Designed miniproteins, single chains. Designs and how they scored, part 35

Each design is a single chain, and the fold is of that chain. pLDDT is the mean over its residues in the fold that is shown.

## One batch from the design tools (miniprotein)

Design m1268
Fold by ESMFold2-Fast:
Structure m1268 (fold): chain A 70 residues (1-70)
Amino acid sequence: MNEEIQKVRKEIREVLDELERVGSDEQLLQAGQILMDTSLKLYENSDNPQKRLEILKETLERLRELLEQS
């Protein structure tokens, strides 16, 4: 579980780095909103590793979709 969470977090960082490098101001704003929503959901599910993994995977997919709109 922890290894899967770390892997997804790494993939999120990689997508965010690419968005920062090539993304528009609008895409960066949207990425910021996605991250704020994710942080709140992770805080609400701090004791549930499975739910945290699901939240992180959903965040990764949303960020990837945002990057593909470029």
Scores: mean pLDDT 83

Design m1269
Fold by ESMFold2-Fast:
Structure m1269 (fold): chain A 72 residues (1-72)
Amino acid sequence: SEAEEALKEGEKAFKEGKYEEAVEYFERAIELAPPGSPVRVRALAYRAAALHMLGKDEESLALAAEAEREFG
């Protein structure tokens, strides 16, 4: 699916240290993935991690909480 492709591209960018590009891919995956889906939960968690790597800790913490609510 397009959501899974976006998640995969985001994970690749994250692994390469391209955190700003990774955030864009994860946001696309979140937009495309159904609520509660494993793809959306994973994309939310990775987006928070990428924002943390960029030094955006406050935003990262808020988005990590969103991922936790989606996962439960």
Scores: mean pLDDT 80

Design m1270
Fold by ESMFold2-Fast:
Order: C-alpha cells, then sequence, then structure tokens
Structure m1270 (fold): chain A 66 residues (1-66)
C-alpha cells in the first residue's frame, strides 16, 4: 500500500541521512538504492548533502501520495 511504502521510504531516508552525517557516502547510497527498490519511486542516488536527500525524499513521498 502507499502507506507502507511511505513508512519504508521514511525509514530508509532517515538511515541514509544518518550515514551522510557520519560521512559514509557508500552506506547512504545503499539505503537510497534500497528505498528506490522497496517503494518503486526514483530518488537522488548521488545525494551528498542532507538538503539534496531531503528534497529528493519529499518529492518521492508526494509521488507515492498521488
Amino acid sequence: SAEEKLAKLGELVRKAAEALEAGDYEKAREYIRQAEKETGVKLDTEARTLEELDKSGKRAALELLS
């Protein structure tokens, strides 16, 4: 369901954000790729900042609600 996908997106984007804050870009990319796979929505897999990740995540969440 869209609700389940939103919850999974939020979980994985949060984990990616934590990895970015730790400087672990490879781990962050892993979580972003997993979020794309689990939800079917496109994310910015090249995000290197929390701002880039947040913008991508919000767009993806809106697409899941459409």
Scores: mean pLDDT 85

Design m1271
Fold by ESMFold2-Fast:
Structure m1271 (fold): chain A 65 residues (1-65)
Amino acid sequence: SEIEKEILELLEELKELLKKMGHSDAEINEIVDELLEKLEKMSDEEKKELLELLKIIIEEIKKML
């Protein structure tokens, strides 16, 4: 779905930001894998809420960098 594609794109952006903050690939992969597992079980409405939350998190991290 379009929403799922947007979430995946934001997760890739989040991975790059976490790397810039000094997190290891192992830590990043653990976080992302957990989110991907949860994503497969989510409704479209829950996916929309996750998308908006990810946008907020990414923008807040960018402001700190």
Scores: mean pLDDT 83

Design m1272
Fold by ESMFold2-Fast:
Structure m1272 (fold): chain A 78 residues (1-78)
Amino acid sequence: DDEEIGYRAAKAALPLGPEVALRAAVNLTRIFAIDKGPEAARKVYEGAAKALEDAGHFDTAQRVREEGDRIVAEAEKA
């Protein structure tokens, strides 16, 4: 499940800080947009945002969704 992959990636990065988790989520979203397409990329950043919300990082979770939406919008133009 692509959402679970995003969740686990953000959760694994969280001990290094929410900004590191955001960077991991954004980079993984870009990889999935290229390799699997926009639907898989959207599931990845939604999973990552949920992991950030579960940890209480609501503002960072919103930034993940905003950057993820931009990445997916760019991929959908191809």
Scores: mean pLDDT 87

Design m1273
Fold by ESMFold2-Fast:
Structure m1273 (fold): chain A 122 residues (1-122)
Amino acid sequence: NPEQIFMSIFSETPVGDPAVDALIEKLNAGEPLDEADLEILRQAAEGIPLVASHLSPEQQREIRTLLAVRIYLKNPALSVREVAEIFGLSPSTISRRIKEAKEKGLTLEDIHAEIVKLLLGE
């Protein structure tokens, strides 16, 4: 279920699905991802329009972008190109937003808080 996969990956909360739970551990440990792991991340991205149906397309895209940046910063085994493909974004967009996050000193918690704020429609 893309909606549940998005919520699990976003909140870093195990859902009792061994594949999803293992992916959360790999992301936190900075371990290389296999193709099955990448497919779970694609399903998480597909969950965004379902969870955020009350938001504008621009706000949904911003949630997608912020989640992509957060996942990249969390896992050094992922390339900008892989993250861009997974979240349906351009590599140049991801690269720019990563640079901006680093220059502003944004933590993983700061990025998570921005996603929460958008989901609440504020």
Scores: mean pLDDT 85

Design m1274
Fold by ESMFold2-Fast:
Structure m1274 (fold): chain A 120 residues (1-120)
Amino acid sequence: APPLRMGVVVVGEDPDAVARALTALAAALPELAALGVEVVAGGVATDAEEARAVAREAAAAGAEGLLVINAGGPREAVDAAVEAAREAGLPVAVVESDAPTAADVVAAARELRAQVEARR
């Protein structure tokens, strides 16, 4: 099967929380690659407008699904990323954890892959 092209939005305003989320994502990359998941686009958003922009850019880059990691950001930004992804026809998985782990990212990517495969 072709690899899943995944976009990532990290939602947060606290630099330390955002850094933890990015560290979890980086730690997940080897297992994501083994699962046939490729991260093709990503960004950090502090508000709803930035979250929509990152989600739309991921869709434009050819992402087939969107992972949203909530690093203690506003719910309105998480909801905006999810809405923009759905408007682009992308399935979405959300990680909501005060301390996300690589295992949380991998679990969300597996869920996203299952949703994409169901549409193929």
Scores: mean pLDDT 86

Design m1275
Fold by ESMFold2-Fast:
Structure m1275 (fold): chain A 73 residues (1-73)
Amino acid sequence: AAALLAAAEASALVLIALAIARLTGAAAAVIAALADTAAAVDATLAAAIQGTASAADVAAAVAAALAALKAAL
């Protein structure tokens, strides 16, 4: 039950990081990586809602989002 909430939180954190990166004039590569990560989390969340993604897929997407945030910082 918490897996969809975790994915939504990861998506929100990546979008916040993307907004901060754009506002602070971060390199285009960092902005692109955060945008790609946000799209991947959103795709996994959509698949989970449709019943095609497992809890492991959601956990992997959350882990990837956190890794992208660490790389951007």
Scores: mean pLDDT 69

Design m1276
Fold by ESMFold2-Fast:
Structure m1276 (fold): chain A 101 residues (1-101)
Amino acid sequence: DEVRARLAAALSKYGIELLDLRTLSADTVRLVVLTAGGQRIELTVDLREGEADVDLPADLAESLPVAVYDRERDTLRFYVIDAETGEPVLVAEVPVAALLA
């Protein structure tokens, strides 16, 4: 899977492993990542509202990836939060069409 491989490569630069990427419905995408510390995190994006639902442990939130839907480009943007600055760093941008096909 080309899209999965590209996203996995981008996340691996930050010590994050992509464990699963799946479409739950036409409007919902879920990914599962493993952090360098061994924490398993699930991220869900609702494409209808453009919201990202991120279930983050409070003590790890600043170092975990987040997913955001860009409605104009119809893409999912994956960010890693820099623990020093708290600023999001764009790691990968994946077309939604590639996730559904």
Scores: mean pLDDT 61

Design m1277
Fold by ESMFold2-Fast:
Structure m1277 (fold): chain A 65 residues (1-65)
Amino acid sequence: SLYDKALAELKERIEKLVKEGKSLQQIADEVSEFLDKADEQFTPEQRRRLAAEAVEMLKEIEKKR
């Protein structure tokens, strides 16, 4: 449940930054900050999965641009 909530929050944050016209670098920096805070609540495996999902979302944004 906490993992699913964090994944949803990550997706929402990325979508908001894209809508605000932030650069890929700015979005990546914000994602890194989010993941650092998530590390306190999640196992190393869950954190790796969350990071992998973030990378896929960033790649999709890059492909669209």
Scores: mean pLDDT 79

Design m1278
Fold by ESMFold2-Fast:
Structure m1278 (fold): chain A 56 residues (1-56)
Amino acid sequence: MFAVAIRDVTAATPAILAFKKGDVLRVLREDEDLAEVQDANGRRGLVGVSDLEFIE
C-alpha cells in the first residue's frame, strides 16, 4: 500500500521519518495512530497516520 504526504514533516528523533508534502511513501505497517513507511530512497521510519493520504 502507498500513501502521499499531505504536509511537510521534520524529525528530531531517528525513529521518525522526515518528508515533504507530496512525497510518495510505501506503507509497511499500521499501528494505532502511527505507520511504518519507506521513502523512495529506502529509508524507513514512523509517521503519524494523520500526515498521510492512503492510496492503492
Scores: mean pLDDT 76

Design m1279
Fold by ESMFold2-Fast:
Structure m1279 (fold): chain A 81 residues (1-81)
Amino acid sequence: SEEAKKLLEEAKKLIEEAKKALKEGDYEKARELLEKAADTLAKAAGEISKIKDPEEKEKLEKEFEELAKELEELESKLPEP
């Protein structure tokens, strides 16, 4: 669905901005961006679950899994619990 694609693209953008914030030492901004990315991915998962076309669903599920893994790796780099 178009909505799922837009949400995944938004999450990817937020993750890239979080990477930049981490490199700049702006941990508060990085945390905020990663929290927004997590929320956006949760919404994307909901939209993906509604997809009836198996090929489209599998494609978007792969994109989702890749972004979710990257999000988790970046969260592990934050200095505070």
Scores: mean pLDDT 84

Design m1280
Fold by ESMFold2-Fast:
Structure m1280 (fold): chain A 66 residues (1-66)
Amino acid sequence: MEELKKAEEEYKRLQEEIAELEKRAAEEAARLGDTGTLAQHGEYYRRQKKLEELKRRIEEAKKALE
């Protein structure tokens, strides 16, 4: 399952990037005193969407194997 392995690698990379973006977004929000700034962080949400899609793909692939 090369495709599955690649998806898992991308998933891990996205998790790391999301963690970094979350940290940075949290710092920005705290600085401004408004957690709403997180909603304006487009890059963060783009990666979250992609991460969810990858999670779904991995789950579907595993189900198909069963």
Scores: mean pLDDT 64

Design m1281
Fold by ESMFold2-Fast:
Structure m1281 (fold): chain A 85 residues (1-85)
Amino acid sequence: MKKELEELKKRKKELLERQMELGVRLVDLAVEITVLKKELAKDPENEEVRKKLEELEEERRRVEEEIRRLEKEIKELEQKIKELE
């Protein structure tokens, strides 16, 4: 049973590291989206800026969804770890 507890703790650490990586990407995306929104406000007919903004907003949604899945998995792992301690 000690091996199972150690494996769960290792898995939790890996998920937390991935969550941190995605958190950094989410911040970068928010900055880029803000810059593009300002550019689009200056030139509303700029299709290239609009397309790039749509692509970044889609990536942001995907990153946010992955973060939510990781948060759920981390909570489930924390509960299992607590039950085995």
Scores: mean pLDDT 85

Design m1282
Fold by ESMFold2-Fast:
Structure m1282 (fold): chain A 69 residues (1-69)
Amino acid sequence: SEEAAQKVAEALIEEGKTAREVSNMGADALIASGGGPVRSKAGQAAKEANATPDEVGRGGRLAIERLGL
């Protein structure tokens, strides 16, 4: 959903990710980061929103647009 993409974008920005870092992230890697020993806010938000890989990818794009890459 659009809501899931928005939550992922918000979490990426809150974590202080640069536009470059977001641009280089893959959806699967971002989802995986939510449950590992070095968990990310964005990965956790994706899991909590039950986001699909497509929605995670859209969230990354939204974050890049907001960060000005």
Scores: mean pLDDT 66

Design m1283
Fold by ESMFold2-Fast:
Structure m1283 (fold): chain A 59 residues (1-59)
Amino acid sequence: SAAAEARIAAAGAAHREAMARLRAATTPEEVARAIGEVLRAIGDIIDAGLALGRSIGAP
């Protein structure tokens, strides 16, 4: 569905932004925070992908 595709696109954009923040991090605290954001974004991508799969794979 268009909604599921939009969720995947948004999750991908959030992941790219989190990775950019991680690359810009200069202190251990900033690195730890950025890693948390990257892990959260990966989880959101997985969840969005599973939701899309269910919307097209369930009879």
Scores: mean pLDDT 78

Design m1284
Fold by ESMFold2-Fast:
Structure m1284 (fold): chain A 74 residues (1-74)
Amino acid sequence: SEKLKEMVERIAEEAKKLAEELLKKPDPKKQLELEILIGLLRILRGVAKVAGDEETAKLADEKLKEIEELLAKL
């Protein structure tokens, strides 16, 4: 599912950017947007797993871990 992989990559990139911005300056609106994007990544990971798209599911897991590691610095 090329479309699913593209969505995961796009959402993960935006979430990572927001996480990096939040590390520099707290912003409640950006915090909420980041939480929404993390939720979407979890949904897409679930969709990939159900569809048997192991590559996209693994990508989503790796991106979620990367974002979690960034947020651990808050």
Scores: mean pLDDT 85

Design m1285
Fold by ESMFold2-Fast:
Structure m1285 (fold): chain A 70 residues (1-70)
Amino acid sequence: GPADAAGAAGRAAYADGGDTPLARRGVEGIYTGGLSGNEAVVAIGAELLRQGGASDAAVEAAVRAARKAG
């Protein structure tokens, strides 16, 4: 379901970000912000995930999955 897809996309984005603390915080921010409808938190999480080394495609996939689960 959407929650399982969000979890899978988050794990994939974290792995794509090179398993860094910044990528982990980014995924947590996207997931938390997406589920709560807090777009500012989603934006911060997306930026941290990018700084952690994740591709734009992985960041976009994680954001879409989190919003779909919320």
Scores: mean pLDDT 75

Design m1286
Fold by ESMFold2-Fast:
Structure m1286 (fold): chain A 60 residues (1-60)
Amino acid sequence: SANRKKAEESLAEIEAALAAGDFERAKQILGKTLDYLIENKDYELLNEVVQRFAALLEEA
């Protein structure tokens, strides 16, 4: 789906930002992604994105 593609692209950008130590950028991308998913009422994918972000923070 379009929502899935956008979420995966955003998570890849978040992972790259975290790897670079740019936590501000990672949070900004997360916020925009969550806003998009809320507007599209994709709450299952929103929950997945939040969980995957939390996992990336544990690896950092």
Scores: mean pLDDT 86

Design m1287
Fold by ESMFold2-Fast:
Structure m1287 (fold): chain A 69 residues (1-69)
Amino acid sequence: KRKEKYEELRKLAEEAAAGSVEETAARAREAARAGDDQKAAALGIGGERKELGLSEEEVEKRLEEAVKI
């Protein structure tokens, strides 16, 4: 169950990293307002990957934490 959720959030983060930072931030804010904190966290991780240059290991660790939300 958590592994499936992790894969879902990882996909969201990868899509966010491939898209525009502004669009990703807007989607993350919308998800948070809708109460989908896991989705908001995953989108935020994807955006931060591009902005901060996070390593793959750092992204994986943050996604594992997001699954626990």
Scores: mean pLDDT 74

Design m1288
Fold by ESMFold2-Fast:
Structure m1288 (fold): chain A 59 residues (1-59)
Amino acid sequence: DERARELFERQLELAVKAIAAAVKIVTAKTEEEKEKAQKELDELSAELDALTAELEAVR
């Protein structure tokens, strides 16, 4: 239960970061900024997938 709560809190933090990365992609003025923001979003997606697997394991 405590571990599930901690994982859920981390999932929310990653979701906020993913939204920020998406905003950076939309508001990017250069292709380089867009690529960097997309890379950040891809990394956050991988972390979210790992967290989801951990959450399923603690059910």
Scores: mean pLDDT 79

Design m1289
Fold by ESMFold2-Fast:
Formats: structure tokens, sequence, C-alpha cells
Structure m1289 (fold): chain A 71 residues (1-71)
């Protein structure tokens, strides 16, 4: 959970590259946590990488199909 919380903090601080790194660590530690994939999607969207943002949103839904996609 620590890497999820740190990734959220990095997003709030506007450090999107750090948020990607922390969310990636969270995925490696717990690949079944849909929040890590959502954080990756948000960070990539903020970085302007729309293709990676969509890919990680799709992965989040694969992990948890009931996860609401925030608009």
Amino acid sequence: MENIEKAQEALRDGDYEKAVELAEKAIKENPNDPRAYVLMAIAYEKLGDKEKAEEYRKKALEVNPDLPIVK
C-alpha cells in the first residue's frame, strides 16, 4: 500500500514521472491491485501519453471489472 499512497502524493505534487515509477513498483509488488493501474493511467494522461493511459485503464478493469472508470 505504501507505493500506492506515495504515487497519489506524487500526482498531487504534479510529479507525474515519479507517480509512474511508484505506481509501477506497486504493480510489481501486487499485480492484483487495480488502484496501481488507475494511478498509472492518470499519470500517463497527465504526461500526454494517451495510448498508455488507455492501456492501463484497460488493465485496471481486467483486475477489477467492477471498478468505475472516473471521467
Scores: mean pLDDT 78

Design m1290
Fold by ESMFold2-Fast:
Structure m1290 (fold): chain A 84 residues (1-84)
Amino acid sequence: AAAAERERELRRWEAIAALALSEPELRALGEQIREALARAPTSEEARERARALVEEVARILSERLKEAVDRGLKRSEERRELLK
């Protein structure tokens, strides 16, 4: 169980690193996560490093998602007003 759970967690972190690398402002963090993940299968210290970096990226992306949703809702309200 532990090995499969760890591998699933590492795959999740890889996905977050890929998202960070696709964002110009988050590229440096994504690269750092990738470096930590390369050592993560054999290093608990590298896993802790990757976790901390992933949490930071998740925090930034969550803030951006909230801003994007808020902008989308405002745009939807503006469109609704134009249709009235």
Scores: mean pLDDT 75

Design m1291
Fold by ESMFold2-Fast:
Structure m1291 (fold): chain A 80 residues (1-80)
Amino acid sequence: KVEELLKKVKEIVEEASKYMSPATAKALQSNVKEAEKHPEFAVQYIEMVISAIEANVKSNPELKPLLEELKRIKKELEEL
């Protein structure tokens, strides 16, 4: 349930990391690890990931479908 959604977030973040600076990629991966350790705060950590990717969409349009998928997963987590 929550673990399956976080696994999808991890896969999306790994893909998105290819289009971002190493520092930003590490920050995204850290937020995913924190969500895995504290699932009760997963929505907040995913919001941080979404914000960082959204800031980079203008420079890398390839990120847009990944961003939309993350927004959908966040909504699913909020409904659990």
Scores: mean pLDDT 82

Design m1292
Fold by ESMFold2-Fast:
Structure m1292 (fold): chain A 58 residues (1-58)
Amino acid sequence: MALDEELERLRAAGVPDLGVAARYLAATRDEPLSQREIAERLGVSVATVSRARALLGL
């Protein structure tokens, strides 16, 4: 799956952590991962994941 490669390209292009987290959540909304687990997976803060969820209405 190309998601990890897509996220790395977004980081390289200067997309902020919030945008990277929002893209991940939009692609993986059915995964049974907690905010903490997503934050660890992406290397961002739990607060960033929480804000991204709010932006997506999750």
Scores: mean pLDDT 76

Design m1293
Fold by ESMFold2-Fast:
Structure m1293 (fold): chain A 58 residues (1-58)
Amino acid sequence: MEELERRLKEIAEKLKELADDKSKEALEERMELGVEEVKLAVEMTVLRREEERRRAKE
């Protein structure tokens, strides 16, 4: 979970760096980072639900 949070911060920082770059390469990189961000958000949601289930068993 902590690794996923750190990666999300890295993606956010990279997207900020690319915000003013209008090149095709920067646009493609921003799209790739956006897809990765969505995947990480889904994975974190699954892990959070699993943690809730573990607490409920205690």
Scores: mean pLDDT 77

Design m1294
Fold by ESMFold2-Fast:
Structure m1294 (fold): chain A 83 residues (1-83)
Amino acid sequence: LTPEQRAALAEAAREAAERLRELGYDEIAELLEELAEALERGDLERALELARRIGELIHAAGDEEVRRIALELERRIEAVIGA
């Protein structure tokens, strides 16, 4: 990942965090903010660990709005990495 790609992914993670915080999913929002920080620092091992935990919590939530936000984030990740 280039610095520009990491910055774009960090921004996407922060946007998802704000939306999840508005829905009351503070733990997932905090992890997304930590993911953004890891991406900005280039700590890809930490970013992968956080991404896995976030995915597990999203699945466990069973909330359609949370799943919609996750899908939008996944699409943005694919757009950045596939560019």
Scores: mean pLDDT 83

Design m1295
Fold by ESMFold2-Fast:
Formats: sequence, C-alpha cells, structure tokens
Structure m1295 (fold): chain A 70 residues (1-70)
Amino acid sequence: SIEKAKEEVLEEFKRTGKSQSRSFQEPDGTTWAVVAERKYLDNPNDSPVRIRIKRYGPDGTLLSEEEFEV
C-alpha cells in the first residue's frame, strides 16, 4: 500500500540519512513511486524531510505528483 511504502522510505531515511525510494504496482496496473529525501541539500543541519509520491497509469503515463514535508 502507499501508506506502507511511505512508512518504509521514511524509516529507512531516518536510519541511514540517505534518500530512499520504493515502488509498487496495484492490481489495475497503476504504479506508485515514493521517495523520502532532504528538501534542502545545501543546509544539512535542519533540512525538513520531503516525501514525493508519483502515480503512473498502466501505460506509464504520469497521472499525479504530490510532495509533503515531514
């Protein structure tokens, strides 16, 4: 699920301090890609974590993109 992928990338990011990504496919052929990374690369001391979620249709067309700060 998208929520599990978000939890996994955020937990791994907290553990390693490095950008993390996960992707999975829904039964309808839709693919989700989730990334957790630092929002600002030039200020490492207190950069918020950015989570990006992209959704692709069965044909590979980008359907949506969302970003959140944690």
Scores: mean pLDDT 76

Design m1296
Fold by ESMFold2-Fast:
Structure m1296 (fold): chain A 71 residues (1-71)
Amino acid sequence: MLEREMQGGVIEVHLAVIKTLIKKNEFSKEELEEFIEELKRLKEEAEKLGDEETVKRLEELIEEIEKKIAE
């Protein structure tokens, strides 16, 4: 069995850290683009786990970052 609890915890920590750093405007545009790719991968993993709440949070973060890059 995959360590589902540990995987879920890693995703949640990633969401908390990224959300905080986005608010502080700590990332360059290049770093934000890299984070979008990472968030998309995390979204796929969350979808495999059936974690709909995490999927929605990841989609919201991806959209927010994409808007900042487009500006």
Scores: mean pLDDT 69

Design m1297
Fold by ESMFold2-Fast:
Structure m1297 (fold): chain A 116 residues (1-116)
Amino acid sequence: SVELVESGGGTYAEGSSVRLTSKLSGFDFSKALVGWYAERPGEPLRLVASISADGKKTWYDEEVKGRATISVDYANKTLYLDLSNLKKEDTATYYSWAFNPETGLVFGNGVQLTVV
């Protein structure tokens, strides 16, 4: 019933910018914490960014702080992660996620970002 569909991955040049997108369906944003995890080759899943249900509280991992912006288009039910000044270390599979007490933690299928 809850679905997260990511897009915006692909191969990008170092120093460029990308917008990763997740379309959320079957989900009540008014109660949800949403965000992004990244899985780098040979590393565990790492929380990249999160945003509160009201959009007023954001959290960023120190590795992306100052380069990342998380945002939600509540009207279109779309979660974004904007990454600027891409580094080779940003190469990862990015998973959008959503949490509320009724659904628990739900993940999308992930989108691959490769920085060359």
Scores: mean pLDDT 86

Design m1298
Fold by ESMFold2-Fast:
Structure m1298 (fold): chain A 90 residues (1-90)
Amino acid sequence: SAAALAALEERYKDVDVDKLSPDELAELMLEAARAMFEAAKAAGDAEALKMAAEAAREGAEIAKKLGASEELVKELEELAEEAEKAAEEL
């Protein structure tokens, strides 16, 4: 459900990000956004797919700002693009 996916997104924001390295935070954000994306795809929920895209895009910007690896930033950006395309196809 969209509510469950929103709750998952909020949970990753409640992590003590100050205790994580930039790469650890980027990996956590990627894992959370990917889980949201897969759940949204399975449900055929366009709104949930847009939320997953937003989470991945926001994650990419945060990771980039904190100096996480270019590879992790690219994976977050690619996930955001994939989720947006999936939402448009519904």
Scores: mean pLDDT 78

Design m1299
Fold by ESMFold2-Fast:
Structure m1299 (fold): chain A 94 residues (1-94)
Amino acid sequence: ALEYLEEALKYLEKALEAAKKGDLEKAKEYTEKAIEYLEKAIKLDPKNKDARLALQYANAALNAVKNGDLELAIEYTELAIKYVKKAIEELKKK
């Protein structure tokens, strides 16, 4: 699960930079990749609450990007990053 969370974090950070540059197409692409990795991480560890919260915020960010709401896309992507980092930290303590 850790490797999938680290890949999800990488794509969320790329999505955030794309959104900050106004590149909605790249923000969408990277957010969709992050969602794929979060879903894989959750499949391996269904009890990981921080990974589930990250997935919820990543899906909210994707919807904001699809609606052209750049400000909400940035906000939800930052929240998804926060919870992925918490999920990674928790696994590294084990």
Scores: mean pLDDT 87

Design m1300
Fold by ESMFold2-Fast:
Structure m1300 (fold): chain A 66 residues (1-66)
Amino acid sequence: SAQQLRETGQRLIAEGEELIAKGKELIDKGVASGDRSLLLQGIGTVIRGIGLQFEGELLIAKAEQL
């Protein structure tokens, strides 16, 4: 249903926001400590979060077409 798609999309956007925040913390720690693995992990986590936000927006757009 349209409601289920909107609810799922909103949840994915929220999860993406949390991952972006976590990724930024890892980047800050990696930069402060010179830990390349931590920096790369943080970057990957931010990218994953952005992907979830994008998928969530697509589901909301699909719900609006129903």
Scores: mean pLDDT 89

Design m1301
Fold by ESMFold2-Fast:
Structure m1301 (fold): chain A 72 residues (1-72)
Amino acid sequence: AEERLEKAKEALEEGDYELALRIALATAREHPDSEIGAEALEVAAEAEEKLGKDEEAAKFRAQAEATRARVA
């Protein structure tokens, strides 16, 4: 799980925002109520923002915050 999330972050740093988004969303789906899932949603939000989809990015950030609140 953490290794997959690191791959999403690497893709984000390299400018492959579509790949970063795909890996992050897959990770979040597999870990919906977890710290890893929340972090994956944050990576997905950043990837969407880099793709110019600010509204979708805001939705994923809100979901990440809600997930963190449930896990904490």
Scores: mean pLDDT 82

Design m1303
Fold by ESMFold2-Fast:
Structure m1303 (fold): chain A 67 residues (1-67)
Amino acid sequence: GPEEALRLAEEALRASTTAGARAAAWEAIKSLRQGDVEAARRALEEAIRVSTDPEARRLLEEALKAL
């Protein structure tokens, strides 16, 4: 659910080493906190695309599945 997706996205933010990946993960976190599931889904998909860290990417993919 959204609560699990939020936790995973927050872990992905901590695992992200590039400014772009952190910014994308933060947009997903904001959408999840606002309860906008469709915006969160799009933001998570974007974060996965820009993520360069294998662990962060895995966490973002799990967050998307948890929605």
Scores: mean pLDDT 88

Design m1304
Fold by ESMFold2-Fast:
Structure m1304 (fold): chain A 69 residues (1-69)
Amino acid sequence: SREEAERYYQEGARLASQGKYEEAIEKYEKAIELDPEYWKAYYELGLVYEDLGKYEEAKKYFEIAASLR
């Protein structure tokens, strides 16, 4: 459901703010799994991959987020 996706999104944001990027990615991926049109989760996933230096993955997720907006 959207409510469950939003909860995972919020957990991901909290983990990312703590520098726990791998755990944050897992939470954002779960949010997307529950709501594949949840553009905010794709956007935040892009930011995390950018912080990890994974620019190709970051670009992919930013493009998906933009397409869903």
Scores: mean pLDDT 87

